# Designs tried in a protein design run: designed miniproteins, single chains, continued (4). Part 94

Each design is a single chain, and the fold is of that chain. pLDDT is the mean over its residues in the fold that is shown.

## One batch from the design tools (miniprotein)

Design m15256
Fold by ESMFold2-Fast:
Structure m15256 (fold): chain A 67 residues (1-67)
Amino acid sequence: SAAELAELARKLALEEAERFAARIEAAGGTAKVEQVDEDTYVLKAETELGKFERTFSAADFLEALLA
């Protein structure tokens, strides 16, 4: 169903954000994943090169699920 597909896309977005955060921490940086709404996660990171953020949205993962 569309609802099940949306839930799966949200789960994949969170999983990818968490994997990215784990890679940054393994490299000696710090990273935090925050949920800003039901479809969007923001990764906030700090490294020796500075601070940055990256957005992970369920919509991007929905495209991959439909391919």
Scores: mean pLDDT 84

Design m15257
Fold by ESMFold2-Fast:
Structure m15257 (fold): chain A 111 residues (1-111)
Amino acid sequence: MLAELVERVRAHPDLLVALLGPAELMRRVAEELRRLGVRLEVDDAEIEAASLAGLLLGLAPTPAGEWEVAAAQLVADASLSPEEARARFREALAAMSAATGAEVVVVELEE
């Protein structure tokens, strides 16, 4: 599944995929993405944050001017519950899709 998702993002430059789930699951997903050659655009300390709510996958430019699949960390405000954080991210992603015209696919993962 995850490898197929990375290939789908690579084939569609206008596609953003948001993976949302519990912080521990998101950390494991981030590690598998690294093994699949996906560039994480955050440091390990931020990936280990208890407020980690998800990962946003998209096609991003490299320093060499080529394009590669990259993942950005979605970190919640520490004052929010995990459920409230995911709800806010869903609203923000929908607003971003409407504003930019990018296709945003939200995938909610559970263990």
Scores: mean pLDDT 72

Design m15258
Fold by ESMFold2-Fast:
Structure m15258 (fold): chain A 112 residues (1-112)
Amino acid sequence: MEKAEEARRLGDEAVQALKEGKNIVDALRRFADLVIELAPEEKRDLARSYADGVIDAAERAQKGSKEERATALNDIALGLYNLASLTPPEVGEALREMAEKVYEIAKEIAKE
């Protein structure tokens, strides 16, 4: 419960940094580390793999054309949905909410 609130707080910080045009890699890395710890032990290697994909996408989102950046943000959203499937329901809901917010930002960038 407290860990689910922490995940939501870190997720909101990452989304806010993205909206402000700030580097999101460090924020997403802190968030991913928490999510990996919240995953069942037997699924932690898979969660780490999905988290690595999210971080790689976050690094790609820092540069390139608007189309490349929008694609990278969509990859982040997909990775967050995948991580949500590996976490307890209350944490998974926070991850899906974050994924939807990232997806909306990607759509806005693609329209520019």
Scores: mean pLDDT 78

Design m15259
Fold by ESMFold2-Fast:
Structure m15259 (fold): chain A 85 residues (1-85)
Amino acid sequence: GREEILRQLEKIKKVADQGLEEAKELIKQGKFEEARLKIEITIGVAQLGAAVLRLVARKEGDEESVEAIERALEEILRRAEEILR
């Protein structure tokens, strides 16, 4: 159901937020290569989780949840790009 999809999406968002914050700390320490790797792992995990949730939402005909998942992933990717500037 939608509630479960949205709960899983919130978990994906929290894990992504943690990974991006850890990457910012690595940048503050001058560990740019480690920060880049952390961002790449964070993006990969978020993309995989979003792909699974989108598949479930599409099977249920929940277009609103599909849109929410896509917007959340776009925001994660935007934040990652901002950190890498």
Scores: mean pLDDT 89

Design m15260
Fold by ESMFold2-Fast:
Structure m15260 (fold): chain A 110 residues (1-110)
Amino acid sequence: SPLIEELDEAMDELQELDEEFQRLFNAKNPDEKKVNEAVDKTIRELQEFAERFKALGEDQLAQLYLKHAKNLEEMKKTQSTREFALNTQMTIGSTLVYLAVQKRVLEKEE
């Protein structure tokens, strides 16, 4: 299924981003520039996934990804780099859970 393949790719990319945030926060003094770059990368990845899901006819899933990207852009307007980075990591975690559930539902229907 093309949709299951896209879900797997999205989940793999989000897992890699989560590991990047874990590495950044394990440092004694996290590099603010690297944290901001990781957040910007997350926003871009969510926007790219939305375009790919829309191309597959999955408008609801595309809208969900665009909403997450917009929420992260709004959170970036806060003055605390650490706070919005933690919110970004929470968004990644929540999205991974949602995609895992969606994949399981699709696999059960096949």
Scores: mean pLDDT 77

Design m15261
Fold by ESMFold2-Fast:
Structure m15261 (fold): chain A 84 residues (1-84)
Amino acid sequence: SVLDELKKLLEEGRFAEALELFEKNKDKLTNEELAEAYELFGKAAFENGDYRGAVVAYENALKYDPDNEEVKKKLEEAKEKVLA
């Protein structure tokens, strides 16, 4: 699946290829898949020290899955890191 390939690219640090794959397939993804993809980008950004990028990605994940408590928690953690 697109999400499985996206996760693999992000785990391998191939961020540009992950972004290209996402943009090419974005219009074909369900709201649930879009939320999951943005959460994967947010996690990768956070782990790479890009806290501002993580905030943007998690905010986008919540647009497609607004009740995801785990993503809300990750967003708050990323916001705290931006302020540090």
Scores: mean pLDDT 87

Design m15262
Fold by ESMFold2-Fast:
Structure m15262 (fold): chain A 87 residues (1-87)
Amino acid sequence: SEDEQLLEEARKAGEEAINLSPDDVIKFFRAFMQLILQSSPELAKKLLGILKETVEAVVKKHKDVSKELKKKAEELIEETLKKLEER
């Protein structure tokens, strides 16, 4: 299905995102948040799971800035969840 293809592409993009600079990874998280917000409720839940996994991998790789990255990522996830509840 188109949803399964999108989920596979999202997983691949997340794996590639762990190699981005901190600034570029935050831009990636913002783009991913927009994708989640534009998706159906079921697809949004699955995409949010992929985003959370990507955040953990990025934070683990970028230990020197992990606290700042984690805070920014958590703020973006919280904003996404709030907007999803408004639907």
Scores: mean pLDDT 79

Design m15263
Fold by ESMFold2-Fast:
Structure m15263 (fold): chain A 83 residues (1-83)
Amino acid sequence: DEEQKKREEKAKEIILELLDEKIETEPNEELREVLEKLKEAIINNTDAEVMEKLGEEFVKNNKEEIALTIQRIIAEAKKRLEE
């Protein structure tokens, strides 16, 4: 399905753009490192199951703020995809 592939590529581009923006302006080094690792995993097309476990590990070792930041990035990506 060519349309599905195009949607996935667009979603990936939007998420990477949002991650770059957040990383550039993020004063918290620990959060920045987590976001950079997530960006690298997305670029390397990491298995969804591995991505889920990686996310859980980051949240367990970091404050609630990291989870909220990731949720905001996903929400913004969804908004941009609707346009």
Scores: mean pLDDT 67

Design m15264
Fold by ESMFold2-Fast:
Structure m15264 (fold): chain A 80 residues (1-80)
Amino acid sequence: VEEIRKEFEEKDSKLTAEYRAALQAGDLERAIEVFEEILKLMREYLEKVRELDPDNETLIAQLEKVIESVEREIEMLRER
């Protein structure tokens, strides 16, 4: 679980930097694409946690809430 978390954090950090760069460039389409990739990464991480550490209900619940927040933000960006 900790190894998977570290891998997720490294990939998330890289994608977050790309998202920020896209926003600074005014490239909303690129920013949405990167954010969708972050969402995909988070969903993959959640499924791995469910498979390897199903008793970690607090982490699962936290990841589900963050995924909902990211999905909502993507929807808002698409409407913009």
Scores: mean pLDDT 78

Design m15265
Fold by ESMFold2-Fast:
Structure m15265 (fold): chain A 106 residues (1-106)
Amino acid sequence: GYLDALRETSESFGLVDEEGNKELAEILKNSKSVEEAVEKLREKIPEHPAGVYGAAQILAEVYDRWEETLPVQIEALEVLLENKEKLTEEQIERIEKELELLKSQL
């Protein structure tokens, strides 16, 4: 389900946000369109940037809507990097590499 996929994505960055993952899973479940989901996810970036990145990837994969999700994925990772003091050096390097890959797709 969406919650399990969000947990797996969070774990890939070494970040755990169980409360954010639950909120984001409900957004994915209850949104009527990819566009509605993207708008609701964008509102959650300041509180749950790692979770929003994971949720946007799930939307891209499930609905094959990479172009619509790319901007919100990029924004979420950029906000994560604004709080480098909360991240390990390995997490920062991984996020920076992913961000460059995503930006190359725009």
Scores: mean pLDDT 79

Design m15266
Fold by ESMFold2-Fast:
Structure m15266 (fold): chain A 86 residues (1-86)
Amino acid sequence: KAAAIARLQARADKVKALAEKVLPSLTPEQQKQLQDSIKDLDQATQDYIARLQAAETEEEIERVMTLYDAVVLAVESEIWLLAKQS
């Protein structure tokens, strides 16, 4: 369980690092959009950590991690789309 939470945090940190690298190349409007998405990711990360802490089975942990991966992929895709427009 602790290892799953650590993996989830590491994934969030990598997406934020990618956002920080792209952010200076964006327009002010694109920067605001990306910053709003990162705030949403931070909230989702906290919610999914709480779900991992409440999980009682290996299957529940796997489900939570799979759902979080989808959230991360959505934000990462947005970062790449914004980067292509700059």
Scores: mean pLDDT 81

Design m15267
Fold by ESMFold2-Fast:
Structure m15267 (fold): chain A 92 residues (1-92)
Amino acid sequence: MLELLRAMLRSLGLDDAAVDAVLAQLGAILSQRAMTPAQFAAELARLAGRALGLSDEQVRRASRQAGKAAKTAKSPQEVLDAVEAALRSVLP
């Protein structure tokens, strides 16, 4: 999972420092509560979107789209695919 996360975030244009920051923030949230795949996808899209410099509106849209798409995900890869698709839909 973690290596797939790093690869996906790098493919979106984040450098190693930004990837590490996103993963640290996500890890802090996960340490406080368990997440469904939909909740995980929404939080990951929010953190990655902000790291990519997206507007608050774009971040909210990507987060909602990723969460909705991840509800039907059957594997960790499908959750990450939902996040990537949502972020790419709002990227320039």
Scores: mean pLDDT 83

Design m15268
Fold by ESMFold2-Fast:
Structure m15268 (fold): chain A 107 residues (1-107)
Amino acid sequence: SKYKEALEELKKAFQELLDVMDRLRAEGREHTPEGRAELLAAFRKFYDKAIEIMKKLSKTEKEKVYKDLETFLQNLLDYLREHFPELVPEFEAIYNEFKKKIDEILK
């Protein structure tokens, strides 16, 4: 099903984001200006991929995917608060841009 395929693509995109976080942490670069820029770029890439995936779905499938996406976002927020508390303002700005785009798609 398109819903199942979308969930697997979202899980893959989320894992790619987590891999960037884990790599930066392993390299001791998570608090460097360049490491923060790389992490913020990874956040934007994840949200852009989520929008791309959702645009291909029916209205009902979009609603189901969005519920699963909320779970991924909660896990991301918990991880971010623990490891990157200084990035919360930038994360919130990116998330608000994402929410605006998703609201337009869910019309």
Scores: mean pLDDT 80

Design m15269
Fold by ESMFold2-Fast:
Structure m15269 (fold): chain A 65 residues (1-65)
Amino acid sequence: SSAEKERAFELIKKVAEKAGFKSVSFKGDEITIVVDKMSLDIEAAIGLIQMLASVVGMKVHVEEV
């Protein structure tokens, strides 16, 4: 339902804010995550966002800089 998709999107935003990513951007059906270094905690947060993004039909791109 649309309500479930809205909830998933809000959860994605909250996970992104907590995860300590260098940046996160939302454009159309795409989420771009930029990290300065990969760690187990960062990988776990990315995995959670990928799971939530699948509910709303969004694609996740990850860049390490």
Scores: mean pLDDT 79

Design m15270
Fold by ESMFold2-Fast:
Structure m15270 (fold): chain A 80 residues (1-80)
Amino acid sequence: MSEIARLARDAIRLLRSLGTPDGRRAARLVREGVYYFSQGDYDRAIQLFEEALRLAQRAGAPDRAIRLIRQIIDMVRNSQ
């Protein structure tokens, strides 16, 4: 749990640094995904992280942000 929260915090910072509406929306989806993960709703968390990944790619986010979101998705899937 703490590891996913740490990776999400780093991803949110990078996404917000884009200064774009898509970057801000992707950051919000990452925060919501962490919330649902903390509630044990892994399916909803994965859907939110996958949507955040799509928006981050559209926004031209750095490779590091994309890798962090992918790593979060893998960790959530492995928690099921």
Scores: mean pLDDT 86

Design m15271
Fold by ESMFold2-Fast:
Structure m15271 (fold): chain A 68 residues (1-68)
Amino acid sequence: MRTVTSDEGTESLQLENGYGQGHADLARELGRRHGRPELGEEVAEKILNSPDVAEQSALFDRLKAELE
């Protein structure tokens, strides 16, 4: 069935560590603003799959380097 918690498409919201979803949303926004929404979405998916803040930060750095 459809998940109740599917705002971003992940049922694993990490209720206490919801920072991952916020970072993923920012990655998508960054991609769209730079005309590369697919790149932002790819990074967002990786962030959502990586609950560690350090990994999320590294993914953001990669995205910024790609987008300029």
Scores: mean pLDDT 66

Design m15272
Fold by ESMFold2-Fast:
Structure m15272 (fold): chain A 83 residues (1-83)
Amino acid sequence: GTVTVTVTVNYEVKEDGSVEILSVTVSGAPEGVTATASTIKVNGKAYLKVTVTHPPTGTSQSKTVELEVGKGTVTVTFTLTLS
């Protein structure tokens, strides 16, 4: 079947480019699904990488979002096909 997983991340990027993840909320995730959020910095820009995995099916999807300085919210949706 098809499942939609929504990951909502609240963050703060400080003026020095450091990133604080304030909260991570996951909805619609079935049993065995793992969602992770990490931050990366490339060419002075901060990015959020959200990864959703389902080990039983070998499914893995990632999305990367550029972050702006200050507090913000990123919402990412993943459509997983699970058999």
Scores: mean pLDDT 80

Design m15273
Fold by ESMFold2-Fast:
Structure m15273 (fold): chain A 92 residues (1-92)
Amino acid sequence: MKLTLETIADGKVVAKVTVEDESPEKAMQELLNVFIQNEKTQPVDEVRISSSESEELTRRMAEEIVFIGRYFGKIAEAEVSGGEAVVRLREP
């Protein structure tokens, strides 16, 4: 299965990572770790997620990023359309 995550900070794509794994959970964990590491380096404004194989998995990823963003004290909003999701993150 294939998942792609892009992190955007200050209007620039700071990371774009594609993970291919037979385990959805492992793919999700790897990409969530990328988001967490990017946030520690520079505040992330937007996360884009895509999967060609599963709308459900894209939705789950968006929900996890919203949860983590809120844990960092941010306002996080997700928009999901088919196999693509966008999470917008901002300071309170």
Scores: mean pLDDT 83

Design m15274
Fold by ESMFold2-Fast:
Structure m15274 (fold): chain A 88 residues (1-88)
Amino acid sequence: SDIQRMYRRLYSQLPPDQRDHFNRVVSTTGGDISQQVLALMSILGYPDEVINEFIKKRMDQLKKQGFSPTKVTGTVLRMIGTVYTAKM
């Protein structure tokens, strides 16, 4: 899938000394692939505009798949929490 390819690309850019930090963020915020991609983008210092576009695209995909407004909002809040935790 596109998101698995993005994960592999971003993970390959992660410095070895940042791997423990990435693992701690994932263990704290959850392990789904979209949250892992957001953690990697945040650790690698991607601009907020790029991170926000990723979150917006995922929100739009969930809406298109027929997820409820409550489920979509919950997922977006978890994504924001992942970004915040990764920047700590």
Scores: mean pLDDT 82

Design m15275
Fold by ESMFold2-Fast:
Structure m15275 (fold): chain A 66 residues (1-66)
Amino acid sequence: VTVTLRQVEASPEEVERLRKQITEELNASPHDLLRTISSVADTRLRHLPGRPPEPVALFEPLVTGV
């Protein structure tokens, strides 16, 4: 198991850009995109060795809605 400490800093502008990219990909391959998002979310969660970031979690579910 690999764990590295790295805080995810997502400004509202970056969240908007990610939403656009997700929407575009979702139109092309909804099933494939969903799997990719899930994998990315899991990887980011593993970057935190001990406690989950509540403020960062607000951005992830707000954008992905999974």
Scores: mean pLDDT 50

Design m15276
Fold by ESMFold2-Fast:
Structure m15276 (fold): chain A 100 residues (1-100)
Amino acid sequence: FDEKRKKAIMESSSLGVLGIEAASLSTVAKINPELKEVGEKARELTEELSKASTEADEASKGTPKKMEEEAKKAEEIGREGRERIKEIKRKMDEILEKAK
């Protein structure tokens, strides 16, 4: 009971932290016109991660089975989110190197 709820809350929090990182990248991209496309992808990711974080938090108030299912879903979304953040950072670095 307690452990399954904690896992759902922890996964929700993890997605929230990833969302903050994506939002930071989006903010930096708004300042530099060369980063417009990458900034838009960071914004989309921020919205997806925020929604998934909310869904995992909602699941923490449900049944143990729902907590387990949604925690696994949040974990997978987090893994995909980390890869997308890595790709966004790579593209930002590449664009900035070409601009200088």
Scores: mean pLDDT 80

Design m15277
Fold by ESMFold2-Fast:
Structure m15277 (fold): chain A 89 residues (1-89)
Amino acid sequence: IEERKKKFKAWLEESDKRLKEIKDLITQYEAIRDQLSPEAQAELDRLKELVEKAEKYRKEGNLIMYKFYLDSAEEEAKRLEELVAKDKA
């Protein structure tokens, strides 16, 4: 029982850290929004929506939906980073 609580707490702390890293990434890209392609701006807007949904479900205690939207936000963040890297090349 205590071992399960420790694993759950560790997973939740790591998930919250991942969400914070994505939010920091959004802040960085918003600061240079005018330098982004229209495609990168659209991906940034989608990433912001996914993060908003993840935070909503986290607050509601729906951890299944929190994980789903957090995983979706991570994939969208990767796509945004790849698109920005491609535009600079």
Scores: mean pLDDT 83

Design m15278
Fold by ESMFold2-Fast:
Structure m15278 (fold): chain A 75 residues (1-75)
Amino acid sequence: SMEEEIFERFRRVVEEDFEKVKEILEEEPNPQLGEDFAEGLRRAAALAKKAAPELAEEIDEFVERVLEELREIVP
């Protein structure tokens, strides 16, 4: 479905961006980068849920997992 394609694209973009953020944070601690990423992710998730409302719960679950992993990495 269109909503599944939107969610798959959202997941890919977020996963790619998160890998880059993790690489930067591994080189040097940067709590502000983590906060900026989290804020951007929440905004992007809100837009994704508007475009794919039937997958809102799945989008929220994915976002929660990413944010939990981010909190473990940020010093």
Scores: mean pLDDT 86

Design m15279
Fold by ESMFold2-Fast:
Structure m15279 (fold): chain A 95 residues (1-95)
Amino acid sequence: SKAVEHLQRAMENLIKKLEEYEKTNDLDEEERERLKRAKEELKKLKENAEEVVEKIKKELGLTDEEAENLMEAMEVMAKASGPEALAEAQAIAEK
């Protein structure tokens, strides 16, 4: 499913951003532990992406196309660093 692939790429991009933030900032022990837990949760979502997408579809009453558009919007947001990316993600989600 394209929706599953988009979610997996979104999670991967978020993990990469957290890893870059950890490398470029002098974090305290509590902040490092918090980022570690966040990365572990994102990894779990990536590994269980098929189940996550099906659960979202069922709970929100989405079609396959609507789920694909939502997950594509999440991938765009995960790659982006500014307000322009939020606007692009909203446009994709409204298809």
Scores: mean pLDDT 77

Design m15280
Fold by ESMFold2-Fast:
Structure m15280 (fold): chain A 96 residues (1-96)
Amino acid sequence: EEEEILEKLREYIERAKDEKEWKKLMDEITEAELKGEKWGLLARVAIVAAAKGWSDEEVREKLKELGASEEIQEAVLELREIFEERLKKEKEKQLA
C-alpha cells in the first residue's frame, strides 16, 4: 500500500539524520532494492539523485515513471536532500 511505502520513507528520513545509522540504512536500502521492494527502489532514486546532483524536476519525473504519488515524491525529495548532506560530509572527511 502507498501508506506503508510513505511511512517507510518517512522512517528512513528520520533515521538518515543520525550519522550512526548511515551505513546500516544504505545496506537496508540496497537489500530492499535487490528484493524488488518498491520503497527500496524509491529510496534508491533519492541516493542516485543525491550522488549525481539531479534537480527536483528530474527527480519528480523519474518518480512519476515509477507511479509515485505527490506525497511519495515529496518524501523522496526530502530523503535526497538528507543524502546529499551526508555524502558531502563523508567526502569532506575523506579529503581532510
Scores: mean pLDDT 80

Design m15281
Fold by ESMFold2-Fast:
Structure m15281 (fold): chain A 88 residues (1-88)
Amino acid sequence: ALAELQARAQALLGEVLAAVREAVELARAGRPEEAARLLEEALRAHRAPLEALAAELAALDPDLAAALRQLLRDLEEAAKRFRELARE
């Protein structure tokens, strides 16, 4: 059902935001390598679930599907940026 897919989207968003928050705190604590690894791990864990859910939602809720694809792109960019920071 659409409500179940929307609930899964909210859960995945919460998990991604929690990982980003933890990475920011690690970077602030002077641990940029750990921050980068955390986001890279989050990207590996959430890429397939986000892609699968976006595909399921494409015909039912195209705006939410687009939002999930954007979330994946934002997570990819964040992982890259934190890795660049860690290379300093």
Scores: mean pLDDT 85

Design m15282
Fold by ESMFold2-Fast:
Structure m15282 (fold): chain A 65 residues (1-65)
Amino acid sequence: EEEKALEALVAAAEELTGPEATELARKMAASTDPAEAQRLDDEFLASLSREQLGAVLAAVKQRVA
């Protein structure tokens, strides 16, 4: 479910990133506008280091599997 994937993303961001990236993930999960959600997603990804991005993606995949 999309909601479960967004919750997993917020949890992974909170565990593996800083407060700014976590806030972006929460705003993305709360957004009802697809264009705004995409903008927030782009900003979230841009805020992470390559290592943090890899770790977040792996954690989300593990949580939704």
Scores: mean pLDDT 76

Design m15283
Fold by ESMFold2-Fast:
Structure m15283 (fold): chain A 57 residues (1-57)
Amino acid sequence: MSSEEKVERTIEGLLKLIEEGALTLEQAIALVDQMRKDGELTEEEAERIKKALLEAV
């Protein structure tokens, strides 16, 4: 999966969970930060995802 595809899929998945009430925005942001710490996301990918979540909600 490309970096761009990974970012887009992560945004889509997290927004869906927020809309369904399974996650709060704060929990989604914390999860993105954890994925960055675990090496699943780069700093740039994490920042792009968090910005998209904040702008969409």
Scores: mean pLDDT 82

Design m15284
Fold by ESMFold2-Fast:
Structure m15284 (fold): chain A 95 residues (1-95)
Amino acid sequence: MRAEAERHLALAEEHLRKAIEAAKKGDVESALKHLQEAMGHLQEAIAAIEDEEEREKLAREGLRRLLEGLEEIVKADPDNKDAQAMKDNLQAQIA
């Protein structure tokens, strides 16, 4: 991968990890913030990739991992409408 895409992927990974840890601690607000940062960095990483096949693979895998993070947040607070709406939006993008 290109150095720019690699940096953004590393940042997306760190923010996704922080989101999951925050959700497990019951800090849903912090978890949602970290998930939004992970989404932003994933989009930047995708934009930095010139190869169409690599871009598609990254987008599919990245969206899947973001959904896994959102599932942890929803489990921590099942009544959180913002988390549910974000999950529904990401599922629609994968479908």
Scores: mean pLDDT 80

Design m15285
Fold by ESMFold2-Fast:
Structure m15285 (fold): chain A 77 residues (1-77)
Amino acid sequence: MSEEELAEVRQQVVEARAQALKEILEKNKDESAKEQAKLIQDFFAALDAGGAAAVAAFLRSHGYDVTPAQVELLLAE
């Protein structure tokens, strides 16, 4: 995979993560501020603790269809 292709995939993953977080917040907008804050914390905790696999599992559990391969490409440098 070329550096240009990797840069494109990284940009798509960054945009997908931002969009997924926004969608999670919108889906749970009727929940308390504490519940919304917990979702944000859980997202970042998954990113820190388990990398690509944990982030993919988290996003899938919240209805965002992201492949583990896309997240792995970002974390593989």
Scores: mean pLDDT 61

Design m15286
Fold by ESMFold2-Fast:
Structure m15286 (fold): chain A 96 residues (1-96)
Amino acid sequence: MLKELEERMEAAVKEMEPEAKAKAEELAKSGDKAAGREAVAELLAEAYRKAGLPRVAEVVARSLDWAPEERREALLEAFIADVDPEVAEFLRRQAE
């Protein structure tokens, strides 16, 4: 299950990669790095929604200015909420 989710997420991100790169380049020309970062995060969020991870998508979109540790914690919590409790338990056992 985890490998299938990772492959699905990676495929979704790769599908959106050219669009994300083009949009980031366009916004970089304006000198607004924050807007470029936000636009890329929105595209990644859309990719995760298409992969069946809507809660992960919401965290990605809203957590751009959060501390890395807080963001990681929120992403893990959202990921567990998007997958079933059996997958969450499997991931916990693999981490041990």
Scores: mean pLDDT 66

Design m15287
Fold by ESMFold2-Fast:
Structure m15287 (fold): chain A 68 residues (1-68)
Amino acid sequence: SVREYAAYAAAALVSKALAEGKTDEEIQRVIEEGRRLVAELMKGTPEEAKAFADKYSAEARQVRAAAA
């Protein structure tokens, strides 16, 4: 569903920020950005939301791999 993909995209965005070593204050800003992202994705299709979820998930994995 679009809601599930939107939530996953926001979670991946936060996961990436955590992997980048952002501060608590920066993470709070990213969480707020994620809330806005969910609101925007909810206006579109499940395919659009899934594309963002896949993109941010891939970026988060790349950052975690580089940090290891």
Scores: mean pLDDT 83

Design m15288
Fold by ESMFold2-Fast:
Structure m15288 (fold): chain A 65 residues (1-65)
Amino acid sequence: MELQRELEEMERILEELREKSEELGREGQALVDRALEVARRAPTEETAVEILRMTAERLRRLLEG
């Protein structure tokens, strides 16, 4: 079911965002906070998950340099 998959995916992404933001410090934390605000205002759960996933990718790229 899509809803259960999305909730599980969101929890996994949120955990990654938390870990990566701690490595990046202030910059990472600000990026995550902004992404969470945008995701909460998203018109659909699919859009919210996409926003969080894109933010996780940005954090990975920042850590790569």
Scores: mean pLDDT 75

Design m15289
Fold by ESMFold2-Fast:
Structure m15289 (fold): chain A 87 residues (1-87)
Amino acid sequence: SSLDKAIESLNNSLKSFSVESRENLANALRDFSVNKQLNDSQKLQLLNAINEALNSVKNDKELKLIINAIKNSKSLEELLQNLSKLN
């Protein structure tokens, strides 16, 4: 799927982070997309927001903050707001 290809691309760009943290991010993104029934446009918005947030992430601890935001957000809109606060 287009989402799986985008997640794999993200995983490859994050090779400086642990395999466990990268797999946790990939699983959180897949679960969120399925559980919130995101369409292709919404999946693209999510992936763009995650890529932007990842530019500020320096270590596995900070990556876990993104993963927790994905797991704890009730909607795409809430997740996008939570990701924008990670400075």
Scores: mean pLDDT 81

